# Ledger of designs, part 64: designed miniproteins, single chains

Each design is a single chain, and the fold is of that chain. pLDDT is the mean over its residues in the fold that is shown.

## One batch from the design tools (miniprotein)

Design m2210
Fold by ESMFold2-Fast:
Structure m2210 (fold): chain A 59 residues (1-59)
Amino acid sequence: GREAALAHLLSLGLSERQAEGALAGFLENEVTTRVVLADLTRHHGPAAAEEVRALAESI
């Protein structure tokens, strides 16, 4: 869920490609997407949220 996605993104900050891959798995579910976007904005700022939002829109 949200916590796992956030932890994965943070722990793999050096490997953003891998973090995005794992996050894409969560974006398979629209409910999780909404939660992740809110959490990303709060903890990582609007830039990270925009990246995830763009990815979600392409799915």
Scores: mean pLDDT 56

Design m2211
Fold by ESMFold2-Fast:
Structure m2211 (fold): chain A 75 residues (1-75)
Amino acid sequence: MEKLVEELRKKYEELENSEIPPKEELIEEYLELIKELYPEISEEELEKIRKELEKSSSRTLKLGVGSLRVAKELL
């Protein structure tokens, strides 16, 4: 746990120079939230969502992740 916190700190310092998190991390977080909100979602549907997310802008992904986080807190 302690080592993970140190690794996250290093990543946060590197990300402080960028205004938006890496697109890959946003895609993974989005898919995790979808899977938590819809546990019965198929792997095929998750792959379709991933492909659509890869075509989206990082800004759109950040908004999408935020919306799903709010939905999870409300449900």
Scores: mean pLDDT 71

Design m2212
Fold by ESMFold2-Fast:
Structure m2212 (fold): chain A 74 residues (1-74)
Amino acid sequence: SLAELPVEEQIALIEKEGDAVLPQVLTLAPTVLEKLLELGGFELLSKEALRQLAQSSAYEAMSPEYQERLRGLL
C-alpha cells in the first residue's frame, strides 16, 4: 500500500495513478502528508482531489502552516 512506501515512491505512485491514489493518501500519517506537500507531491493531484483532501480528517490533523500551504494549491 502507499503507506508502506518511502516518500519518493509515494510521489512516483501519485504521478502514475493521479487522483485514483487519493483514498490511500487519506490514510497517511499527518507528518507523511506534510512531507508529500513539502516535496510537491500534491501538485500532481487535480483540484477535485485537493478539495477532497482539504475536507478530510487527515487535513484537520496537519499543522496550520501545512494546511495553509495545501489551501494555496486550490
Scores: mean pLDDT 82

Design m2213
Fold by ESMFold2-Fast:
Structure m2213 (fold): chain A 102 residues (1-102)
Amino acid sequence: SAQERLQALWEQALEAIINKNLEEAEKLLDEIAALHIAQGADEEKVEKVKRILLLVAKMYLEKDEKKREEIRKELIEKYGVSEDAIDTALEDLKKLEEEAKK
């Protein structure tokens, strides 16, 4: 089903992020976005969500604190993402990476 395909792609995208493969994560997020649009989702809203998820992934993998702060500022000011939502997403990714190492 389309739901099973979307779930599999999302799990692969999360795995790419925790494995520090941002290029593969971006490709998988593009495939997820294309599937949602093909099913009749609003293209502008899907593209916005894709960009938010990609920025969170970039922030999670960024080692330079100044660059992390620039990404946080873009998420808040340009995309209207709350500070709490960003912190929750980063903590969720950290927990997934810790579980994958067990």
Scores: mean pLDDT 86

Design m2214
Fold by ESMFold2-Fast:
Structure m2214 (fold): chain A 91 residues (1-91)
Amino acid sequence: MTLPEFISKLQSLISAKKAAGLKSETEQQELQLYEAILKAAQGDEQGNKKLFGDALKTLHKIESQKKNKDLNLHETYELLSQKAEEIARLL
């Protein structure tokens, strides 16, 4: 899957989830994670280091809260890559 295809499919998935309505805190947290990954991917595609960095910090915060652990920078980059691949498999 190309980066533009991934972005397009992820945008569609996010829109569908919002339209369906979120019934639980877990679903709301998953949506926030998807939106953070989308912003990171868009920042990377555009070469926009600020947008990428801001999205990465948001992803770091979400995953640190979810795991109740402080993640280091290396773990955050690995997590971004892993989550992008996981979502790509769902699309």
Scores: mean pLDDT 65

Design m2215
Fold by ESMFold2-Fast:
Structure m2215 (fold): chain A 96 residues (1-96)
Amino acid sequence: MEGEEFKKAIENAVKTILALPPEVQRALLPWLERAGKHKDPKVAVESLVALGAAYYALGDKEKAIEAYKKALEIAKEANLDEGVIEFIEKKLKEVE
């Protein structure tokens, strides 16, 4: 996989989270936090980006920044696709 499909998966995860009602976004937070600790870097990064989007939508800017920074760190350490890294950097810049 050339990373493009994974980038689309992350973009779709963000869109899905932002379309959910606030009560559902809140209910997903503990699950996304657990999934963000997954040993598979792709699972961890997708979950942490979704977590960041959920926190931002709920007004918790500081936790959104922390989630995106952690996603970016894992993505770089796992040498994930450059397009994925750029997408996370863009999201981090949008919430700062």
Scores: mean pLDDT 85

Design m2216
Fold by ESMFold2-Fast:
Structure m2216 (fold): chain A 100 residues (1-100)
Amino acid sequence: LKEKIEKLKELIEKTGNESLIKAFEEFLENPTPENAVRLYSLILETKDKELIDAFIEFLVALGDKEIIDGVKEYLSLDSSQKELLEKLEEALKKAKRYDL
């Protein structure tokens, strides 16, 4: 988990996007589904595949069912995000996180 947090932090800081950096800090201080969705929506706006992939890996390593369910629900609201939802589900399955 620490390694995934450090990688995600480096990628977010590299963007220079103050809103994204702030959303990440807020999520680390208060890890709620709402803060996770807010952070992920800003990450998706960057269209940075490496950053998007790092966030999915971070969610899988975190293993928080409420946070993961919130992100899945968010992705399900927009049909254009179907591939990202499938990618998250595949990552969870590969990590044997069938309870999430």
Scores: mean pLDDT 77

Design m2217
Fold by ESMFold2-Fast:
Structure m2217 (fold): chain A 88 residues (1-88)
Amino acid sequence: HMSLEEVAELVLKRLREEAPDGRITPEQFEEILRKLMEEHPEARGALIGIGQKLFEKIAQRPDGSITLEEAEEVLKEFIELEKKAREK
């Protein structure tokens, strides 16, 4: 099984490849998640969680898109929250 950190890095890598101009639309992100779930079925749970957090951030943007830097920030925060939950 892939770790949450490995899944997040995989998402960031694909975002960088699909958005060389540094902006991600909801449509681009949805297609990237779909492809990643097909390529890595073992990561579906983590990809769903990551997807929810990134779509929440996109919804907060007045133009309906986020930068690669914003996506990286959201993923780092998500990983830290999940790690903190496991410290029990």
Scores: mean pLDDT 77

Design m2218
Fold by ESMFold2-Fast:
Structure m2218 (fold): chain A 68 residues (1-68)
Amino acid sequence: SSEHEELDRLQRQYLVLAIEVARGNAAAVPRLQAVEAELRARMSPEELAGLRRAADLFRESVLAHQAA
């Protein structure tokens, strides 16, 4: 459905923007906040917490590879 495609797109954007912010891209902060607000409107608090945890794990993996 259109709703499912939009949610998937927002979740993927959230992951990318979270990594950019972690890398020090300050310009990504307002974009990350906007996407997170859209996700809060479309997901349960439990689902959003799961996505945030997945983003944290993915971010840690990316930063660890860059530090090595």
Scores: mean pLDDT 81

Design m2219
Fold by ESMFold2-Fast:
Structure m2219 (fold): chain A 77 residues (1-77)
Amino acid sequence: SDETVEELLEKLEELKENPSEEKGKEFLEWLATVASQLSEEQKERLREKLEEIIETSESPSVRLYARLALHELELSE
């Protein structure tokens, strides 16, 4: 649902501004639960945000969780 995507995008913005391994794990676990239920348009929105985080984040752990999340989206295709 759009609500689910908005919540995921909110958590990604939180990770970008306040890098945290705990929040990264929480995001990844939630994404794994809902990834197969997301539309292609919703997955594309998340992929764009994750790619932005991978490119711009200075935190290695945040980049790692973003890469793992991107991989999770790809596996749900």
Scores: mean pLDDT 76

Design m2220
Fold by ESMFold2-Fast:
Structure m2220 (fold): chain A 67 residues (1-67)
Amino acid sequence: SKKLLEELKEQQQDQRLQELLDRSAERMRRSVPDTSLSEDQVRDVIEALRAIIEGVKKAIAESRKLK
């Protein structure tokens, strides 16, 4: 169905964003001299971004239901 194809495309784009965020986090860790502090900060940022992405995905899905 059209809805299933749209969901699959959206999931694939989200996976690419997750991969970019993970790779950016690894680069940041390497550049920061305080390893312990940098790991906590990087984790918090990545988790917050993942929550935002999930929220946006849900909002888009809800708007499509109303159409």
Scores: mean pLDDT 64

Design m2221
Fold by ESMFold2-Fast:
Structure m2221 (fold): chain A 74 residues (1-74)
Amino acid sequence: MPSLEELLEELERALRERAPDSVIERLVEKLIQRISREASSADVDAFLDLLGENRDAPVRERARAVAEFARQIA
């Protein structure tokens, strides 16, 4: 299974290369699953709050927020 760092690098590359929203959403979902499994309870709670705040944000903006959070805990 890819590491948190590998998934983050893949998402950042997809964002740079202007990948389709469907690809970006799939990578975001994989990062959500990885963070929920491997992060501390405090980091998971902060991440869920971040997801709630960005629920209605455009796919690309939401993906950038997720990537930024992942960088802080990786």
Scores: mean pLDDT 80

Design m2222
Fold by ESMFold2-Fast:
Structure m2222 (fold): chain A 67 residues (1-67)
Amino acid sequence: TVAAEVARRLLDRAGVPAEAKEALLAAGISGDAVALSQAGHRALEATPEADPLLVDLAGAGALSAGP
């Protein structure tokens, strides 16, 4: 969906590595808020210079994604 695509682009701009990005997107799309929180924390640990706001916005977008 458009929301999932926007979330991918936000994570790319934040500099999140592909593995962490896919994990966060999968957790968000699944609707598991705990998994999403854990994936977001791991993404920020992998990319300490990433903008936390962009990661949060991407997580929210992924959580809203779905057919």
Scores: mean pLDDT 74

Design m2223
Fold by ESMFold2-Fast:
Structure m2223 (fold): chain A 81 residues (1-81)
Amino acid sequence: MTVEVQFGDNVVYFRIPGVIGSGRVNDLTKKLSEKLKEKGAFVSSSSGNVYGKVYYDPSKTSKQEILDLIKSLGYNVVVLK
């Protein structure tokens, strides 16, 4: 399953294309929240679970660590410009 990622300032946005309301964004949000708690990151999903956000401290984690974590959960990651 493919996850689309877009970067902001100290934030990573992620979306799973295809089925709107599949609950898959919410599931990924929960898994990322659990794994990133120790690194002081805050993970949330939008209303309706159409996309998720990871707010992070760049001194404690990185965009690459977050991408690698998503990949480790069995997702293919595509970075949008």
Scores: mean pLDDT 76

Design m2224
Fold by ESMFold2-Fast:
Structure m2224 (fold): chain A 98 residues (1-98)
Amino acid sequence: SKVEEFLKELEEEAKKAAEELAGDEEAKRKKVAELLRKALELLPELLKEAGFKEEEIELYTEMAKRYLEETEKAKSREEQIEIMKRVDEELEKKLAEL
C-alpha cells in the first residue's frame, strides 16, 4: 500500500529528525511543519482507507490544514501547544455535530 509506505517513511523521517535536531527547538518546529504538510497531502486517502465517512474526512482535512497554517506562524513551542489544544477542542465539537 502506498499509504503504508508513506507512513513508514514519515516515521523514519520523524525518528531521524528527533535524533539529529536534538537541542534545536526551532529546527524541530520547522521539521514538524514539513512532516505535517507531507501528511496532509495523503490525509484524505488515509482516512478513506480507514473507513471514515466523507463528512468526517472533509472536517479532519480542514482542521489539519488550519492547524498547520496556525502552528507555522507560532513564535514558540508553548504557543504551538495552545493552538493544538484549541484546534482539538473545535474538532471534537464539530465531530459531535455530525
Scores: mean pLDDT 73

Design m2225
Fold by ESMFold2-Fast:
Structure m2225 (fold): chain A 79 residues (1-79)
Amino acid sequence: DLYEKLGELVEKLIAGEASDEDKEEFKRLLGEYLERENRPLSDEQLERLVEELSQSRSLEAARSLLLLYLSEEEVEKIL
C-alpha cells in the first residue's frame, strides 16, 4: 500500500529518524505517484517538502505541508 509506505516515511521524517535512503524513497514514491496522477512536482519541490517535513516535528505541521500538494483524502490515508 503506497499510502501506508508514505505514512511510515513521514513518521520517520517528523521523528528525525529518516536516513538519506528513507528521504530518497519518499521523494521517489511521492514523485512517481503525483506524476501518474498528472500532478507532477519538480525535484526542487520534493526536496523542499522532505526538508520541511524533517523540520516540522509535529503531525499537524506535517499535515499542513502535505496539503500543499495532496488532497485532504490523500493526506488522511497517509497520516
Scores: mean pLDDT 86

Design m2226
Fold by ESMFold2-Fast:
Structure m2226 (fold): chain A 91 residues (1-91)
Amino acid sequence: EEVAERIRKAADELVENADDPQKVRELIGELKRLIDEAVSTLPPEEALKVLRYAAGKVAEAADRSTDPEAQLDLNVLLIYLAVTIVALENK
């Protein structure tokens, strides 16, 4: 689906731009919006698949980032994803 594809693309771009704090902040904002859309519009199983993909990519971006602010922002997003995934699993 379009939302799932946008999430995968934004998550991949986070990894590629992990050392650019401004780009990381921009992509985190976009991903938060897309995650909320996916939870609201996709069947739970489809939402879970793309959110788990995104969580893996966000963790990879956090590990690659050398900027402390970007690394903190990425870890906050990872917590948000983890909480959202747990909520969906308990539906």
Scores: mean pLDDT 85

Design m2227
Fold by ESMFold2-Fast:
Formats: structure tokens, C-alpha cells, sequence
Structure m2227 (fold): chain A 79 residues (1-79)
């Protein structure tokens, strides 16, 4: 089903975009000294990654989001 494949690709892209946005907000909060808000955004990004990884169709997006959030957390802690 061609429509199903396109839907999965679009969903994966939207999930990765959301994960990146959440990770970015976490880093910015950490830079401002708001560690509690940073942890909320990082936890939301991790939950998004875990949910996507649990799906065979979305597992690639989940893995990418996990990599993004892990890198963002490392960068934030080095600030």
C-alpha cells in the first residue's frame, strides 16, 4: 500500500522533528539555569523515542530521537 508507506515516512519525519524540538528546548532551558524545565523536555523526548521504538514501522525514528536527546543532554551538561 503506497499510501501507508507515505504515511509512515511522514509520521517518522514529524516524530523526529518533534524530538529535536523538545531536545532543543531542554538545552535552552539548561543554558538559562532552569534544570527542572530542561529535565521535563528531555524526559518528553525520551518518552517519544521509547514509544516510537516500540513500533516496527516507527523504530528508526525512535532510534534517531534517542540519539538526538542523548547528544543534547551531554551538550547541556557540558555547559
Amino acid sequence: DEEAKKGIEEAQKKLVDLGERLAKKGVEAYKKGDKQTAEIYFNQARALAKGAESSKSLSEAGKKIREIVEKAEKEAKEL
Scores: mean pLDDT 83

Design m2228
Fold by ESMFold2-Fast:
Structure m2228 (fold): chain A 55 residues (1-55)
Amino acid sequence: TRDQQIQQLHDDYSARVQATIDQGRAQGWSDQELGERLQALNDEYHAQLAQVDAS
């Protein structure tokens, strides 16, 4: 269902955010680099939600 697809997108997004933070910490990324990576994930997540809403 649409609700299940939205939940799946949220779960995937949350997991990617956590993985990105953990990777940035492990590799010593700057706040700017981490922020840019997190912003890209946020933009992708919202684009995917908009596609679900449009369908």
Scores: mean pLDDT 85

Design m2229
Fold by ESMFold2-Fast:
Structure m2229 (fold): chain A 62 residues (1-62)
Amino acid sequence: IDEQEVAEALVLIYVGIANIDYRHGNKEAAIEAYKKALEFAKKHNLPQEVIDYIEKKLKEVE
């Protein structure tokens, strides 16, 4: 199994959690989940497009 594929799956899970929390009005939880997704994406050198997407979402919820 490719480590990058596992990291991408984890990032998608955290982004999903963040989206759900934000929709339910849990802004602080959403920010934390997006930050965790961004940390994993940067640590595992995921494509810049993925990093940009998470950063955009984080700015929208801050």
Scores: mean pLDDT 80

Design m2230
Fold by ESMFold2-Fast:
Structure m2230 (fold): chain A 64 residues (1-64)
Amino acid sequence: SARVEALKREAQQIIESYKDKKQGLQEVIDMARGYAESLKKRGSPDVPQVEKLIDELEKQLEEL
């Protein structure tokens, strides 16, 4: 969805703005988790896409 695509772009911009990439990734993961919880309360079909983004970001964090 357009909102999930916007979230992905915003996430990358935030990560790139941090000198410490680990800190940037952790902040974005926490933000995305909060958004996923909001979407679950609304019964949004975007939940799986946001959870996939969280998984991808957590894998990036583990590779650092």
Scores: mean pLDDT 81

Design m2231
Fold by ESMFold2-Fast:
Structure m2231 (fold): chain A 84 residues (1-84)
Amino acid sequence: PSKEVLDLEIQASMTRMSMSVTVLSYLRQGDRRGALQATIEGNKKVIEILKKLAEVGDEKEKQIAKEEIELLKKEIKRAEEELA
């Protein structure tokens, strides 16, 4: 569990970093729609990793993962509303 949790946390961090680089690239180009789309897609990928963490983590790790999933769902909804 500990090693699997650590691997998932690293994977989530790498996915967030990749998303941030992509979003910043679009924003520097003035592409607001591209930045919003990258935010939606990146956060959806992070949610899938956090769902796996919520299955294999201890009680504290599961709680943190669930709370992060809910925050990311709100961020996705805001980005989707801005694209509409």
Scores: mean pLDDT 88

Design m2232
Fold by ESMFold2-Fast:
Structure m2232 (fold): chain A 99 residues (1-99)
Amino acid sequence: MEELIREAEEAARRTGDEEAAELIRSVGRHLAELGAERALEELVRRARELAERVAAMRAAGASEAEIERFLAVSTTAMAIRAVAIALEEENPSLAKLRA
């Protein structure tokens, strides 16, 4: 858990966007408090993918406004998915609702 929290903070910093970084940190902190290890692992993985994509967008000459818009949508979707996984970990009956 502590290692995953450090990885989430690192991934958040790599986005280069303070709003996106704060959302990732906030969600990661909450998931850690719940003991939702699978959800935290997914958040870290997605945040790293997001940071890499943002770096590629910058290299391709994307404007800061385009990057901010992309991050707003992508970080929100990532947070929702991580919370959904956490709810399944805390309540096994919710996993059955996906079937």
Scores: mean pLDDT 75

Design m2233
Fold by ESMFold2-Fast:
Structure m2233 (fold): chain A 93 residues (1-93)
Amino acid sequence: MTVEELERLAREVEEQLRAGTEEGRRLYEEVGRVLRELAEEAERRGMTEEEARRLLLERMLASDEEVRAAMLAAIRRSDPEAARAWAEEIAAA
C-alpha cells in the first residue's frame, strides 16, 4: 500500500466522520477504544514516547484497513505532518 493510498483512505474516513454517518461513528468509536487500550498498555508498562510510538505502529499494521485509515484520520485532525510521517512508516513496513 502506498502513502498516497493511505492518505486517500484517511481522507475518506474524515469525510464520513464530518457527515455524521453511522459508519463514521462506528469507526470513530472503534478507533477511540483502540487508542485508549494502547495508552493504558503504555502507561502500565512505563513506556517511553519512542516505545509507545512503536506500539502504535505495530497495532496499526495489525489492524484492518478501515481501522488503520480511521487512526490516520484521527491523527491528521490534530497534526497533518505527524499523520504523513505515520503513513510513510506504514507504507515502508
Scores: mean pLDDT 75

Design m2234
Fold by ESMFold2-Fast:
Structure m2234 (fold): chain A 94 residues (1-94)
Amino acid sequence: SAERERQAALVVAEFLILLLEKRLTPEQREEYLARLAELLGRPKETVAEDVEVIFEGLKKLEEKLTNGSEEEKKKAEEILKKLLEEARKTVAEA
């Protein structure tokens, strides 16, 4: 359903904004995982695994911002900025 896909995209965008702004609480994380599992029709465990991949990716980007070369730092900053901009655009267009 196009409506389900739109709702899932909104939930993911809201989640990414909170995560990237370092405002995501453990309680909010659990609520977002539950909403995504319901919208996608997938088990919570599978959705949690997908979210963990995102967390590991972001952790690697943050490590590059701290310990990377000048080029790696610029690349990581650009990726994080673009992710936040796209997430905010998705929420604004809802």
Scores: mean pLDDT 79

Design m2235
Fold by ESMFold2-Fast:
Structure m2235 (fold): chain A 66 residues (1-66)
Amino acid sequence: MPSLSGQAAAVLALQYSAAGDMERSKRLMDLLNKDSDPSQAAIARAAGVSVGTVSRTVRAIAAANA
């Protein structure tokens, strides 16, 4: 299966870039360059958000893929 965690990190990076938050976007892209399947905790740390925010993003991607 394609990694939902990797997709969540990419989606968050794009959202932050679109919002002008280049710092968070860069952190998430750096994480993806090191690990294509990062944990939700690692994504939360890189983005500076709660694990709940990452989990919500993962669920949204899963719903879109259904």
Scores: mean pLDDT 79

Design m2236
Fold by ESMFold2-Fast:
Structure m2236 (fold): chain A 95 residues (1-95)
Amino acid sequence: MKTVDIVFSVRSDGSLRVTRIVRDEKGRALDVETVYSGRDDPDGAIRKVGELTREALEEGYEVTLVVVRDGEIVSVKKVKSPEEAERFLREVLEE
């Protein structure tokens, strides 16, 4: 099954990036796009992740959220709805 990885990257300097990665059944990256880049606007970035999650699920993809802090993967979650994706990110950012 084709999957979409949504990578939410946050850095200690307040910079935020959301990257969408489309993967094949073997996990190979077919498409990589930076869809959001900002600073000190976590709500804007989270909303963008929710939009991307909805679009990917509507197209029949499985969606995995990957949270990266200062270049390190800190959390990975398979999500079934945009609401679950946004809630998960808010919880991780509170830590």
Scores: mean pLDDT 83

Design m2237
Fold by ESMFold2-Fast:
Structure m2237 (fold): chain A 80 residues (1-80)
Amino acid sequence: SPEEIELLLEIREKLLKVLDLYAELKESTDPEEKKKLLEQIKKLLEDIINKAKKAKLPKELIEYLEKKADDIIKEAEEIV
């Protein structure tokens, strides 16, 4: 449906933003900036998963996204 396609495009845009924020996090030397970037990454990943569920993506894909989100958050927390 058009709504499902719109959600998929939003998911793509948010995933690209997560990658950009993660790159900024790796290059940052400011602890306060790192903390703020980590918070933004967490919020975007939560929104991505919620949109994936709303788009009725296959359960296996949602579980994969949830695992990848958890992995990204853990790696980002190690940098902060």
Scores: mean pLDDT 85

Design m2238
Fold by ESMFold2-Fast:
Structure m2238 (fold): chain A 64 residues (1-64)
Amino acid sequence: AGQRVRITLLEDNAAFDQNGNILKKGDVIEGTIVRVDSDGNLLVQDDAGRLYYVGSDKVEVVPI
């Protein structure tokens, strides 16, 4: 998708990157939602090209 979003993590373990690094509560990801996976998690690509897997119920998503 072409929509840019800001994703704010509301708890620890709400997201991890493509290398398995777990993000912390209060971390912010800015990028594009590229798809929703089979588990309902968001796949987001940041401006550096990194992919993040994000639990949709544990984050705030705001269009930017």
Scores: mean pLDDT 80

Design m2239
Fold by ESMFold2-Fast:
Structure m2239 (fold): chain A 98 residues (1-98)
Amino acid sequence: SLEELEATVAELQARNSSAVVGPAFALGVRYLREGRYERAAAIFKGVADALFKAKSYYSYVNGIALELTGEAYRRLGRTELAEEYFKEAKKIFEFLGL
């Protein structure tokens, strides 16, 4: 359920666990699909922060998380902020040769 996923992500974030990435990504996608754009952006930013701490910032998963953060901000009308996230995602994909 959404409530179980929210509880799991909150617990893993409280422990600064790298295991948060998968559940948080799933939660962010769920919020984005439900039009909960502020919550989606916050969760995907948390994914990027967790990946930075895990020295996995230049990973495919982070590129997608940054694109989805940008989409959430675009849906909120924060166009300039959305463009910065899209630009950062593009840099990661270019680094990966994609």
Scores: mean pLDDT 87

Design m2240
Fold by ESMFold2-Fast:
Structure m2240 (fold): chain A 68 residues (1-68)
Amino acid sequence: SREELEAEIERLIEEARELVKRASGELKQKAETMVKGLEALLSAPEEELALYLRIAKRELEEFKQQME
């Protein structure tokens, strides 16, 4: 449902915001871009949310690996 997808997106936004706090320089800018992208997903049609959410989860996971 849209409600479940929105809850998942909100969780990812919180994770991305924590990365913004911990990152610096170029990584901080990338994390800020991720937050904006996730916020934009909240306005997307439900039919597209599942696909974009899957992509966003992968991008967030790859970003976390760069922070190591």
Scores: mean pLDDT 80

Design m2241
Fold by ESMFold2-Fast:
Structure m2241 (fold): chain A 74 residues (1-74)
Amino acid sequence: MEREKAKEAAEKAVKKRVEELKKKGHDVEVVEVGGVVLLLDKSTATEEDREKFEELVEEYRENAKKLEEKAAAA
């Protein structure tokens, strides 16, 4: 399925970016939620970036929960 390939491609892209940032000495936070991988560069992130990251994590977590409930109801 296209969806699984897209997730794998996204995970690979995130891993490559994490590797590059770590090579530069950056501290990076990675969260996988709702089939989406979210990346935060803690070394360069502003307070606003951190707040937006937390909001996105919560949003995708809620969406993932809704999708799981919908799948369970089917």
Scores: mean pLDDT 73

Design m2242
Fold by ESMFold2-Fast:
Structure m2242 (fold): chain A 80 residues (1-80)
Amino acid sequence: SAKEEIEKLGKKANELGDKGDMRGTVEAIKEYLEAAKKAGDEKGIEAAKAGAYSVYETAKELGDEETAKMAEEIIKEAEK
């Protein structure tokens, strides 16, 4: 189901974040946002936006401009 896919993607993003894989985390959040948008899951969209803000802050601290830009794009897409 769409709900199960969204939950699975959320868990994947958290696991990658715990491992410090910010690039993998932002990519997983992007997939999570796409699934939430397709399902009309407004709470999921807000969760993806919050996760992207967290990745953006960490990527900026690490000097990872590419990951920070990807996170910023996710935030913008979540606000549409």
Scores: mean pLDDT 84

Design m2243
Fold by ESMFold2-Fast:
Structure m2243 (fold): chain A 84 residues (1-84)
Amino acid sequence: MEIIVVPDDATGEEAIEATKEAKARYPRVVVIAATRSTAEAIEKATGATGVALGEPVPPAEAAVVTAPGGGRAEAVAQARAAGV
């Protein structure tokens, strides 16, 4: 799985744009966000599967990570655990 990390200070808009770019390159994209609300917003805006930290990650070819700092490391580990 390719992991695409959005900057720590990224807004919802930056995460949405990163996810749209990933969807143009990969058939299956998952977004891992710090909160369920952020994940759902990106999912609705982009059509990618959105999950929050601690939620099950479906198999995908790319993961977009929007969680800051320590949450980023957790989200990356979560994406790798899901496999492809």
Scores: mean pLDDT 74

Design m2244
Fold by ESMFold2-Fast:
Structure m2244 (fold): chain A 85 residues (1-85)
Amino acid sequence: SKFLEFANELVKKLVPLQQKIWEVLHDESLTPQEKIAQIEALTAEAIKLLDEMYNESTDPTERAMIEAAKAVLRRQAAELKAKLS
């Protein structure tokens, strides 16, 4: 399925972000403020990658999936920021 293939590509690009966020959250040398700053920076980089995918796609379904992924990433960052505050 072309749709499943696209979803798999999306996940593959976002997995490194999740790994880095996990490492930041478990880094005992970082203050909560430093963790927030790094999570926001990692989220911004993921959104830039998703914007690139959006510009490369002409498929409305793929574009909708990208926008949904961006919304999830922004919500995740906001929730982690609130938890660390």
Scores: mean pLDDT 87

